# Designs tried in a protein design run: designed miniproteins, single chains. Part 29

Each design is a single chain, and the fold is of that chain. pLDDT is the mean over its residues in the fold that is shown.

## One batch from the design tools (miniprotein)

Design m992
Fold by ESMFold2-Fast:
Structure m992 (fold): chain A 60 residues (1-60)
Amino acid sequence: DKKEEELKKLDEEIKAVEDAIAFTQRARDAGLLAPDDADALIAELQKQKDKLESQKKKLE
């Protein structure tokens, strides 16, 4: 089922973005990224996640 394949791919992409957010937060906490730069990147990644979740919700 193409729908099932698309949902699985979206789940994998959402997880990848969540992992990237977690990595960026850890880099911020470790002082590897300036707080403002880390916050800006996290905001961008969160927008990507919101878009992917919206796409998943539209797949019935």
Scores: mean pLDDT 83

Design m993
Fold by ESMFold2-Fast:
Structure m993 (fold): chain A 86 residues (1-86)
Amino acid sequence: GKEEELKKLEEEFRKLLAKARALAEQIPDPALRQKKLLELEILEGMALISRGVGKVIGDLDFEIEQMKKFLKKLEEFVAELEKLLA
């Protein structure tokens, strides 16, 4: 059901967030590393706020759509970090 889909998206987001943080911490330039870690913190915060809005509305479809949106943004962020480290 929708709650199982949301739970799976939450787990995927948590795993990818941990990967993004680990990659950002490997950036050799201290200034760029701090910038990327801050960008990641902002992305995480925005995802939490958007999910909170969905929960207040009581719309699981909205929560799922917000999680998919931020998961895609996090995937793009990870791809950028992998390119920086290559």
Scores: mean pLDDT 86

Design m994
Fold by ESMFold2-Fast:
Structure m994 (fold): chain A 75 residues (1-75)
Amino acid sequence: SMEEQARRAAEAILAAIKEKASSPDSQKVLDQGRRALEALTARLEAQSPEVGRKARELGERAIAEAEATIAAVKA
């Protein structure tokens, strides 16, 4: 399903950012993840506004957790 696609994408991006959290590339990976989730959300929203809204919420939660992880590692 489209919801399953959004969930897996958010999980994969969060995992990639967490793996790179202590790296000098952490911000670059975070920015790439944001763009990937925005592109996916736009595609899903074009097919179903309801699924697009759920995808956006999942993406926002994943990015917030990633940002918190990077901040904690750099503190």
Scores: mean pLDDT 82

Design m995
Fold by ESMFold2-Fast:
Structure m995 (fold): chain A 84 residues (1-84)
Amino acid sequence: SMAKEAAEKVKKAIEETIAESRGKITDPEELIEKVAEKVASLGLSDEQLRAAKAILQEKATPGMREEIDAIVEKALEIRRKKAA
């Protein structure tokens, strides 16, 4: 499934960006911004990003669902601003 492949790419981007930012970014909002920028750069369509969000949220805890939502919605916003 293209949606499942998109979800794996988004998950990897989130995990890698958090690992790379450890000890460098202390503000949670700044970390979400940086993760969102990485996700926005993956070359996925808006439909693929929304499908990935749904898949990742299915297995996430309530707190993780909120973070995943914030990351993906910010990534979509970044893409819209760059396209405008």
Scores: mean pLDDT 81

Design m996
Fold by ESMFold2-Fast:
Structure m996 (fold): chain A 77 residues (1-77)
Amino acid sequence: SLEEALKKAVREASKREKHEIIHISEDLSIDGETFAILPTEVAKEIEEAMAKAESEEEALEIRAELEQEALRKLAES
């Protein structure tokens, strides 16, 4: 289930980075896959950037790139 997939993603991200990542959106999967789970403020910033995209494909690419960057920054701290 999507809920179980997200719980797994949270546990794996927390384990790897030694931080809890705790933002969850309402429909937790896009493109049939589990998405990254981020702090609420970071997720809002990503959504704001996605809103500037000209197409759904661009928005998904922006999301993927910014989620990876956000997780990388969390790992650095």
Scores: mean pLDDT 58

Design m997
Fold by ESMFold2-Fast:
Structure m997 (fold): chain A 63 residues (1-63)
Amino acid sequence: GPLYRVSAGAAIAARFEADVAEGDLVEVVAVGPDGRVTLRSLRTGDTVVTSERSLEKNLEKVE
């Protein structure tokens, strides 16, 4: 899925099972109901579920 760089790690790090830092790359692996998105860390392989609003605020899309 689309790749994003963590711009503000705090909101994302609070929901990862393992550590995630600013500058880490995450991939959108699923989009669920009501704008829920599942992200996977490319560094750790861990997943987190967040909202599209949180994604836009805390992550920078990689082209």
Scores: mean pLDDT 69

Design m998
Fold by ESMFold2-Fast:
Structure m998 (fold): chain A 57 residues (1-57)
Amino acid sequence: MKPEALKKLEEFLKHGAEEYFGVPASGEITPETARALAKKLGLPEGDEFTEEMIKAL
């Protein structure tokens, strides 16, 4: 994953993920958070964050 995309994702998880997706707002990038985000965005579920998921944010 590109460093810029990773930084945007971490900032989103820290400030918005719990309110928007119901995942813990700890700022941690975990397989559980990746699966929850993919499901909410209608993308294929997996243990890793994809460029498609970041584009949909």
Scores: mean pLDDT 64

Design m999
Fold by ESMFold2-Fast:
Structure m999 (fold): chain A 65 residues (1-65)
Amino acid sequence: AAEAAAEAARRGALGGTDARGAAASGGMKFQDYGGPEAGRRAFLGGLAGTDAESAAELAEKAARE
């Protein structure tokens, strides 16, 4: 849902409001995944299965300044 995506993007952009919570929950750990970029995409695709695909799209736009 676009509303959920907007909320996720806002959390990514704010960072400062809940830096510890947001970083811990949404922080990407390449160590745990230990995969190349393809592996990272597969992992994100799995999260998108929980209806986070729209959230990821808006978060990317927010991260682009």
Scores: mean pLDDT 47

Design m1000
Fold by ESMFold2-Fast:
Structure m1000 (fold): chain A 88 residues (1-88)
Amino acid sequence: STREQVIRKYEEEYGLSAETVEAMARAAQAALAGDLSAAREAVRLVVPAILEQGKKDGNEEEYKQQIIEETTSAGVASEAEVEEWIAA
């Protein structure tokens, strides 16, 4: 399924835990379904986990930029809102 393909891609590319991958998959699925409120909340919840992985990989700033670009491109949140989530 599309969901399983997305989960496998995140596991392979980012080395993330199953719980983090599920949270990311929920964010992606909610955005695709047009539920922007659910997508926004899901992104906000996964941001700390993505940043923690970025620190381990030595690419924290690249991960921050990716979160901003992907979230704003999907129309889920403004750049300012995403920057607030990252700073929290």
Scores: mean pLDDT 70

Design m1001
Fold by ESMFold2-Fast:
Structure m1001 (fold): chain A 70 residues (1-70)
Amino acid sequence: MKEITYEFKVNKEAAEYIKKQVEGGKSRFDAKVEIKDDIVKVTLKVPEERYESAKGFLEELKKKAEEINK
């Protein structure tokens, strides 16, 4: 098992989007979302063979959150 943590500094709308997407992905990933002020911290715990897939998910999430944040 390997953990990946991404932090997003976003507005409330982007934070809610991130939370919704991560909750939708919980069947594929052991996922934890923490929201503190304008920071959203997403931690995914995955088998090593799923690491690249999980990283790709977080990178896509970051791109979409940045679109909403502006």
Scores: mean pLDDT 76

Design m1002
Fold by ESMFold2-Fast:
Structure m1002 (fold): chain A 86 residues (1-86)
Amino acid sequence: MGITEEELLNDAEAAVELVRKVVENPENVTLVTAASISLIGAAFNATQVEPSERVKKLAEEALELARESGDKAVEKAAENMVKAVE
């Protein structure tokens, strides 16, 4: 499969950045949707590759930011990502 540890790391970093944007704009449906999809994709990719400690820390950071945003869908997606990388 074409999924690599480097690709998973890049996906995790992108997900964290999108969740940060949701914290600043929690009512922006486009950002909420993009963050949720990014987190779901990263969680799925984590099932195909052994996650690094950096990826695990990024997943935890995404969950903390998702909780700060108050968006329940983003929070659930981030929780699933944390579980997928453990």
Scores: mean pLDDT 83

Design m1003
Fold by ESMFold2-Fast:
Structure m1003 (fold): chain A 66 residues (1-66)
Amino acid sequence: SLEERVKKLFDELQKKRDEALAEIKANNTQELIDKYKPYTDFMRKLNELKKAGKPLEEILKLLEEF
């Protein structure tokens, strides 16, 4: 379903973000912080869209384009 596709992509994005955060914690470098920024910015954007009640189709499109 559409909901399952969104959930799968969101879970994959969260996993990548968590891995990036763990890497920053282990190796405190600006390069890693810069790598993390796109994931943080994208997660913030997705949460804003979810809070605004945007259609799952719009959320899925953004997840697939990221």
Scores: mean pLDDT 77

Design m1004
Fold by ESMFold2-Fast:
Structure m1004 (fold): chain A 59 residues (1-59)
Amino acid sequence: IDMDELSEVLKEIGSLTSDPLIAVAGANAVIDALEAGKSKKEALEIGKKKIKELEEEKK
C-alpha cells in the first residue's frame, strides 16, 4: 500500500462529511477495503457509499 495514495483517498473521503464520527467510519471502510486487496478506486467508492448511508441515516 502506497502511503501517499492512502493519504489522498482519506482526504477525499473526509471532505464528504462534516461529522467526524462519519468521517472515521468512512476512513475505516477505505482502509479495510485496501487491506482486503481492493484497488484505491474501489476503496474510495466503498468509503463514499458508507459516508452517504450514514449521512442519510443521520437526517
Scores: mean pLDDT 77

Design m1005
Fold by ESMFold2-Fast:
Structure m1005 (fold): chain A 68 residues (1-68)
Amino acid sequence: SEEAAERAKNMADTVVGMAKKAGEESGAPYTAKGKVGKTWGEAEGESAVGTAKGYVSDTEEKGSAEAH
């Protein structure tokens, strides 16, 4: 429903915001994870940013893919 889609988007925005904040606090920007590779990803980036990105992707798939 429209309400469910709005809530999912709000949660996704929150998760992305948390990932950006964590990256800023640890000194490693979100995009740097992809450039640096697993070395940083396995430490801080993957633990915080990768997990958050997974939640966003899963939420979108369940919300939009089934709708059409």
Scores: mean pLDDT 53

Design m1006
Fold by ESMFold2-Fast:
Structure m1006 (fold): chain A 83 residues (1-83)
Amino acid sequence: DKQLQVLKIKKAIELLKNAKTSEEKLEVLEGLALLIEAEPEAVKPHLDELLPVLEAGKKDKDPRVRQAAEEALAVLKRQLPEA
């Protein structure tokens, strides 16, 4: 269901923007990477909001969060090379 995937992506972006702990950020980033790999076309409408939060994740204090953000961006660029 395209509508359900769009809602999941919007919710994940919101959760990542509001995350307070490294554990919350890791869970959301791992989920986003899986969603991008499975449903790249559903991610396209959210690229303008998604790219800044992933770039912010690459600068996080926790190296685990930085790695997860880099992996999510790598998946995004492989699935949507025009992004």
Scores: mean pLDDT 80

Design m1007
Fold by ESMFold2-Fast:
Structure m1007 (fold): chain A 100 residues (1-100)
Amino acid sequence: MSFLEKLEKALQEALDSLPNRETLEKILKYVAEKAGVDYEKLSPLDKAVMLRGLAENATDEELEELAKYLGISVDELRQILRAGKAAVDEALKKVEEEMK
């Protein structure tokens, strides 16, 4: 497999393994729809970049709106995003280790 294929597979497996994967998928679909992007056409890498960006750069107002849409607390949303980002970072590290 190419590096990109290994990376995308690792990212997909990481996202699929999360206990809150259904909620994370709803989050990513919501963000994609607001951005005018077709979620079904997003690669695992695109989804990982979007998740990382949301976890690092989302404003308090954006998090409050998203939490209300999902029917969860802002604190719970922050925990889900943090877990998702950690899984993405771990998958990237794993692929980097396989290149050695």
Scores: mean pLDDT 79

Design m1008
Fold by ESMFold2-Fast:
Structure m1008 (fold): chain A 120 residues (1-120)
Amino acid sequence: MEAELEKRIAAIEEEALRVGAEAAAEKAREMGLPEEVVEALREKRWDEAAELLKEAGVSEEEKKEIVKTGMVAAARTALAQLEAAGMPEELIEAFRAAVLFAETGDAEAAERLYQARLAA
């Protein structure tokens, strides 16, 4: 039973990372960045993508926007997959809070949402 749960969580993580990588790559493409940057992001070559972004003269603000886009997409995908798999409410609400944190950067707001949802 535990091995099957671990395998299911790993599959959800893999899908979430894939969707996040695609979202980050598409954001980079919208921003007019070189195809090499888009490909590195899509293929999850994070270290290479970071170097290519620096070489392209991308600002810290633009890098944050790309990262945020990928993180939000990954967190939302993980939440949807966890809900579809019928995972425990506590785990689902933790990922719902993680989506808010990815969108806002506000850890206190995310914690308040988590506590409120579990109390309901």
Scores: mean pLDDT 80

Design m1009
Fold by ESMFold2-Fast:
Structure m1009 (fold): chain A 86 residues (1-86)
Amino acid sequence: MEAEAEKLKAEFNELLERTRELIREAQAALSDPERAKRVIAEARRTLGEAARKAGELQKTGSSEEGIAAFNAVTEAARELLAVEAA
């Protein structure tokens, strides 16, 4: 149980960091619409995976960690929407 929760947390953190990296790449690529679209699409996929891992973490691990993970996903989603609107 503890090892499973730690693995989910590590996977979640990796996906969240990758998503934020992609959001920054998309912001930098706004002058190249085709590249921006590809990076945004990848960010959406990694964000979706992070949200799924956050749900699993809440069920199998700490509720506090799960809530914090969902809050982080929500923040990243808002950042991504801002890039898409630009």
Scores: mean pLDDT 80

Design m1010
Fold by ESMFold2-Fast:
Structure m1010 (fold): chain A 89 residues (1-89)
Amino acid sequence: QERRRRFLEELERYAREKQPELEKLLEQIKASPPEEAQKLLDEFLTEIREKYLEMMLEYGLITEEEKEEMLKAPSSKQIEAMNERLERA
């Protein structure tokens, strides 16, 4: 319970700190060509993913190997993997 609570508190803090940056990024995306918008979004999502996985590793929810594999996966493949996991549930 306490470990999960601390993880969620850290996640909430990180999300709150990133909210203004995300809002600014969304405004830039709306004003940018599609190719540039995709790059900006991918960079932001990569940073979020890295932090999320680092936190999960710190709290013993995943292994170092799992972290490395997830960091290499593109966002589209992650969505596909999540859908497969939901189908199994």
Scores: mean pLDDT 69

Design m1011
Fold by ESMFold2-Fast:
Structure m1011 (fold): chain A 59 residues (1-59)
Amino acid sequence: DYVEGEVVSIDKNLNTAKVKLKDGKVYTVGEEPAPGVDLLSITPISELKVGEKVKFKKL
């Protein structure tokens, strides 16, 4: 199951991003399941750009 979200910020130190979904809420995205990670990024966090709309895997 995938959802589309817009990248609003990137934290390269934590290797996470904040993304806003269609529901208007902000979610934490990581590359693998971890505490505090709401969604998984198919794209490496280092390759994400603020303002980009991409698909994330729902946990």
Scores: mean pLDDT 82

Design m1012
Fold by ESMFold2-Fast:
Structure m1012 (fold): chain A 93 residues (1-93)
Amino acid sequence: NQEELEELLRLFQRIVEELSHLLNPGELEEIEKLLKKLEELEKQGADPRLIELARQQLIGGVALALYTRAYNDAEGALELNRRFLELVDELFS
């Protein structure tokens, strides 16, 4: 459903905006690139399986950013992880 996907994209954009203060510039840039990829696939009316793959890649990109941060900032990584898991659970449940 296109309307559901549009709502999903808007919600993801808000998630990135809310978490931006917890992300370093490199983490934010990578996540924004994945979000743009998902938006472009939706805009093009791409195969739903490719849209799903891009969605999973966006989630994975955030998970990687969390893991990468944990070695230097465990507290910030835990807070970002907590907020992201809450938002992902609500968004994709």
Scores: mean pLDDT 67

Design m1013
Fold by ESMFold2-Fast:
Structure m1013 (fold): chain A 55 residues (1-55)
Amino acid sequence: DRIRELGDEYGELAERGPTAEELMKLAEQFRSLNTPAGRGLADELEKMAKEIEAG
C-alpha cells in the first residue's frame, strides 16, 4: 500500500514537473521500504533527480 501511495504521489509531482529535492525525498521513502521494487524505484527517482540537477 505504501508503494502505491508513493507511486501516486510521484505521479502528481511528475504532472507538475518535480524538483530534484522532491524526487530525492520520494527516493528515500521508496528505499526505506526495503523491497526490490522500492529499491528499483528509488534508483530511478535518484537518477531523474540528478538529471534535473545537471540540467
Scores: mean pLDDT 78

Design m1014
Fold by ESMFold2-Fast:
Formats: C-alpha cells, sequence, structure tokens
Structure m1014 (fold): chain A 80 residues (1-80)
C-alpha cells in the first residue's frame, strides 16, 4: 500500500493525472481504511495524508484519521 501512495505523490509532484489502474489501487486502500471520496482530487488529498501516517506511530495515525473525518464533514457542510 505504501508504494501505491508514493506513486500518487510522485504523480502530483509532476502535475500528472492518476491512471485508472492507480485510482483503483487507491480506492482499495481507502476501502480498507473506511474512507469515502467523491473525486480524484479528494482521493489525492487523502492518499497524501495516508502516506504521511505510513511513517508515523499509532497515536499520530489516529490523529490523521480524525483530521480526514473532519475534512469530509466540513466539505459536506460547504455543499448545503
Amino acid sequence: SKEVLEEVREKVRKGEELSPELVAKVDEILKEKGITTRSEGERVQVALILLEYENSDPAKQKLLEEILKRMNEFRLEQKK
């Protein structure tokens, strides 16, 4: 999973679009984490946050998961 997330970071760094295969791999990782996204931009943001916590302790991982949850809730409020 870390390799997939690193590939997303590299694509973003180069300003390249994610391939359909890469999108499918990211969606698999997000499904395992119980995270739902609605667009490629959302998938990219979440994937970058997930890459950060792959290198973090469990306490920091929990904090990053809470941040992702709050970001999703904030976006739902903005779309009223």
Scores: mean pLDDT 70

Design m1015
Fold by ESMFold2-Fast:
Structure m1015 (fold): chain A 98 residues (1-98)
Amino acid sequence: SEERAELVAAAAVPGALLIKMGMSAEEAFRVILEDPERAVELAVEAARTVEKAPEEELEELRRLLREALEAVAADPELQEELRRKLEELEKRYKEALE
C-alpha cells in the first residue's frame, strides 16, 4: 500500500544511513523515534557525503538498506511507532531538501 511505501522511504533510508555512520539498527531506529528532526538532519549529511562516493560504498549502502528494511519488517511495534512519526519525518525531509 501507499502508506507502507511511505513508511519504508521515511524510516528505512535514514535508518540505513545512520547505520552507515556507525549506529546499530536498534540505535538508528531509536534516534528516528525519539528525535526524527535530528535523524533526518544526520541522514541528509550522510547522503551528501555518499552522493560522491565510489561504487563500493553504494553496494555497502544497498546491504545496509536491506538490513534496515528487514529490521522494520520484523518489528510490528516499531512499524506502528514509525507510522505515528511518518508525517513528521516527511515534513522534515521536505524541509531538508527544500
Scores: mean pLDDT 67

Design m1016
Fold by ESMFold2-Fast:
Structure m1016 (fold): chain A 86 residues (1-86)
Amino acid sequence: EVLSYEEIEELRENLKDEEIDKRNEILAELIDKIYEAEPDGKKQAEFRDKLTELLENKKYDEALELMSEVLGIERKEVLELFKKIL
């Protein structure tokens, strides 16, 4: 399934409006999910670094796609995980 414009905007607003500490907590939870899904340490580092870069550059759509790929779930399900962490 394709994420709606509204779902992507919710993610952008949530990340923009959160305090730096809260954004760091979200990033840490996502990194933990990557580590659980990918047992290879080199791939873990690559995914972590790419996710961090995408979030810092406000490329939330691409960040959701990366998490979808790593976790093997649909982008909509990744957005639901974001909402549970938040």
Scores: mean pLDDT 68

Design m1017
Fold by ESMFold2-Fast:
Structure m1017 (fold): chain A 87 residues (1-87)
Amino acid sequence: MEEKLKEAAKKIAEKTGIDFETAYRIVRYLANGDLLAAVIAILEAKRKNPNFTLEDAKAVVDIAVEAGLITPEQAEKLREMLEKALK
């Protein structure tokens, strides 16, 4: 389980430019089903990285689905929350 979280976090960091510690925190929240905590962590990442876009946030969701950390239904809800929260 821990290895899957680390692998997903590495893919997120490489794809989006989020630092590994923040990416790892995000994937841990997602694995625990805490979508709100995951959204808050993604918003913190966006504030720290001006190059982080909504497309990058959606890539985080896609990587989490591919890694089996969240269901497609949770992914859709998470995308809605991110679109509403990111301005």
Scores: mean pLDDT 82

Design m1018
Fold by ESMFold2-Fast:
Structure m1018 (fold): chain A 61 residues (1-61)
Amino acid sequence: PRLTDEQRVRVAKYARDAVEGKNREKALEEISRILQEAGFDADAVREQLEKAIEYARKLAA
């Protein structure tokens, strides 16, 4: 499974929103939906979501 450049940008945006507390639940839901649409299975979705959030936290620090 592979994200398009547009999907990658959207995942990064929602990961930042989640870390900043902007509609966290909605942001996480949008990331999961994008990853599922890209063909990631449930385990890969969880792993990629955790990586996106971790990366966003490092950028915010």
Scores: mean pLDDT 79

Design m1019
Fold by ESMFold2-Fast:
Structure m1019 (fold): chain A 74 residues (1-74)
Amino acid sequence: SKEELLARIREILATLPADPRLAIQRAADLLVEAGLSDEQRQRIIDELARAVAAGVTPEAIEEALEKIERILEE
């Protein structure tokens, strides 16, 4: 379900400050397993990259989660 997918993404994003590379790879793998389109996967990965570029602040992570939730609702 979208709820379960979002919960797993939240768990991965919690690891983003400790290891951004591993967190992004885990997210990419999860999105492929979930059967998301190439466009949806790229948009979600772009939001994670923005959170990393912003210094992995709690605010940047929450903004990424809100945008990812909207992408999943499409």
Scores: mean pLDDT 83

Design m1020
Fold by ESMFold2-Fast:
Structure m1020 (fold): chain A 82 residues (1-82)
Amino acid sequence: MEEKLKELAEKILNKPFSQKEIDEIARSLEIEEINLLSLLILKIFEEKHGKTATREELGRVIGEVLRLIGAYIDVKIEEEKK
């Protein structure tokens, strides 16, 4: 699973996912995998841009992580609704 999550992290850093793609990812992953994906996004960003990252670039990456977490919460609420 780490290799798949690394590929997803690299894709989201290169190009923001559509809402549909984020929802699909959120439906397919457990919370531990969402946490690992979030950490991988930040780690890969730091490895590529750590010394040259602008405030705006950092804000974008944080925003994508928050989008993923928010989508996970929303999808799980919708899936679990009674």
Scores: mean pLDDT 74

Design m1021
Fold by ESMFold2-Fast:
Structure m1021 (fold): chain A 84 residues (1-84)
Amino acid sequence: MLTLDQQLDKWEADIDRIYDELKPHLSDRERELLDQLRKQVKNLITKMKNADLSNEKDTIDTVINLMNIQATLASLKRKLAQLR
């Protein structure tokens, strides 16, 4: 079983890999948007690593952020699979 930090580290590696694999198939504008999305995902991961899980609001925010990252990565992986 992965710890939360290990899962977040894996997702950071996943977004970097997806970015590198998609980049050759994208226009300059699409690459810019993907880079912005990659930065947003990494910022959310940093926020989650710093969250106080004893606090109800921070715990709820962390769950929402986990769901958003998982959905984003699933969507990007689906697009990558369609291009292969």
Scores: mean pLDDT 80

Design m1022
Fold by ESMFold2-Fast:
Structure m1022 (fold): chain A 75 residues (1-75)
Amino acid sequence: SLSELLRRVAEAIRRVKAGQKIDPDELRELSEQAEKLGLPEAARHIREAANSTDPEEQLRHLERAAQVLAEAKRK
């Protein structure tokens, strides 16, 4: 569901802020879920986060994905 995807992205953001590493395969799975929900912009940002080795860049992409998902949920 959209709410579950947003929750998982928010959890990923929290983990990155805590200095924890995220499995890129986990982020790729979330990107695929976003694509299935018809949210290609969110999927792209999550995929960029999966490909980022810099925590700050990864965080920026995840926050952008969360914004897109939150906007979709408001509709």
Scores: mean pLDDT 84

Design m1023
Fold by ESMFold2-Fast:
Structure m1023 (fold): chain A 61 residues (1-61)
Amino acid sequence: EEEYEKIRKETEKRLVDLGVDEDTAKMMADYIVNVGKKKGLSVEEIKKEADRLVQAVEANR
């Protein structure tokens, strides 16, 4: 679905901007969206999970 692809791409870009390599950023973004979908999370809940992931990566720099 288009909304999930948007979250995926935006999360990838944010991770790359933090210094994560392209392949790892893609895997992390794919994982968070796919796990969220599997758990039945809403688009907004998945966005929160993605934001939390990006913040965690930034904090561990």
Scores: mean pLDDT 81

Design m1024
Fold by ESMFold2-Fast:
Structure m1024 (fold): chain A 86 residues (1-86)
Amino acid sequence: SMQREMSALASQTAEQILDEFSQMGYMRDYLPVEAAEILRKAADMLDQIIADPSLVADSPRPVQPEADLRKAAEGLRKEAEELLSR
């Protein structure tokens, strides 16, 4: 479920999100385009939550502050760009 995925992302700190996606080592090394698409999709979800917090208002877990969500989205986009420039 998209709502479940959004809630899971929004409940994690920027550091936790970036660490989780860093564990895609194999995909990053051998499938960098696919890895970059996954990172950008996660960043897009975070941007959507920032624009419309009601998307996760009914989340069973607390949503992280906007600053943390924004930092995570920026970090994921930066990593995606680095993968595509290899």
Scores: mean pLDDT 81

Design m1025
Fold by ESMFold2-Fast:
Formats: structure tokens, sequence, C-alpha cells
Structure m1025 (fold): chain A 94 residues (1-94)
């Protein structure tokens, strides 16, 4: 139940990121567009790490794995907030 909800949110987030990156790569490259691509890669890495903890939680029901997933979700949300504000360099520091 919880695992399905987390997985669905991760898939939705990844899809939005992939769509944004594709649109930006199709335009003329600028320093801002390069930073957005780097931020997208960072989010993809965090999503992959979160999926690993999700797999562990499904097997073990370990509360530590659940806590790590929540920490990673909070980081992803913070990065997305900074991107919405145009603070791309700050997003990379999260």
Amino acid sequence: HMEEEVKKRLEEAKKKIDETLQAEMDSAQSPEQRLRVEVGRKIDELIEEMEKYLSEYKKTKNPEAKRKMQELADKINRILELVDQGKLEEALEV
C-alpha cells in the first residue's frame, strides 16, 4: 500500500523531470539550461537511491529504510522548490 504510493510519486516526479530536460535540451543552450540539466541529473540520482530504500523496506519493513526514503523525498521537494524560484545553484547544493 505505502510502497505503491511512494513508487507512483517517484514515477510521476521522474516523468516531469524527463519532460522538462527534453524541452530544455531542444532549445539553444545557455548557462541556465546547463544548470537545469545538472539539477535534473541530481534529482534522478536521488530518485534512484530512494527506489533502493523502497525495495529494502518492501523486503524488511525496516523503519530506517522508510526514514531514509522520507529524507530523500524532502530533499527532492526542496530542490524542486528552489528550481521554481530560479535558484538553480542553490538547488545543486542540497
Scores: mean pLDDT 76

Design m1026
Fold by ESMFold2-Fast:
Structure m1026 (fold): chain A 77 residues (1-77)
Amino acid sequence: ELPPPEEREQAIEEAREVAEKGVEAFKKRELSKEELQKWIEKLEEVIEQLRAMKDEALLVVAEGAEEIIEILKKKLE
């Protein structure tokens, strides 16, 4: 079952906004380690939603977002 195109676009936009806000706040040193962890958790939730849609293009986006999460987790160490 494929989600409607509007739902796909919204999911992609949501994932992008969450990622951009987290990276920007981290670059500005406004994000604490605890807040960065919350952004990672939110990104993981969005990735799960993208994977649940079973769309090939959204699966590629989810894979790319997972790579970003691994980079962010490494910075928390």
Scores: mean pLDDT 67

Design m1027
Fold by ESMFold2-Fast:
Structure m1027 (fold): chain A 98 residues (1-98)
Amino acid sequence: SREELLRLIRGLELALEGLELIKEGLETGDRELVREGLRKLYEAIVVLGGTVLPEEELEERIEQFADLIFANKEKVLKEIEEAEEELKRKLEELKKKL
């Protein structure tokens, strides 16, 4: 349906925003940008039908993922670039169906 299609587009756009923030945070050494990006990815997951987490659990997971991301900077940057290309491709395909 059109409603489902618009929801998918919104979720993927939020995911791209999250990945962009994580990438910028890694490139600049800004942990706050990485945390903002992780929260944006969580928002995308919720929009796409994922489980809502309690705020305390969400904050704990964001902190843990931020630590892992900074520990694996080169690998994460490569994975983000690949994910951004795939998401942009999917968004173009979905937008053509509008």
Scores: mean pLDDT 89

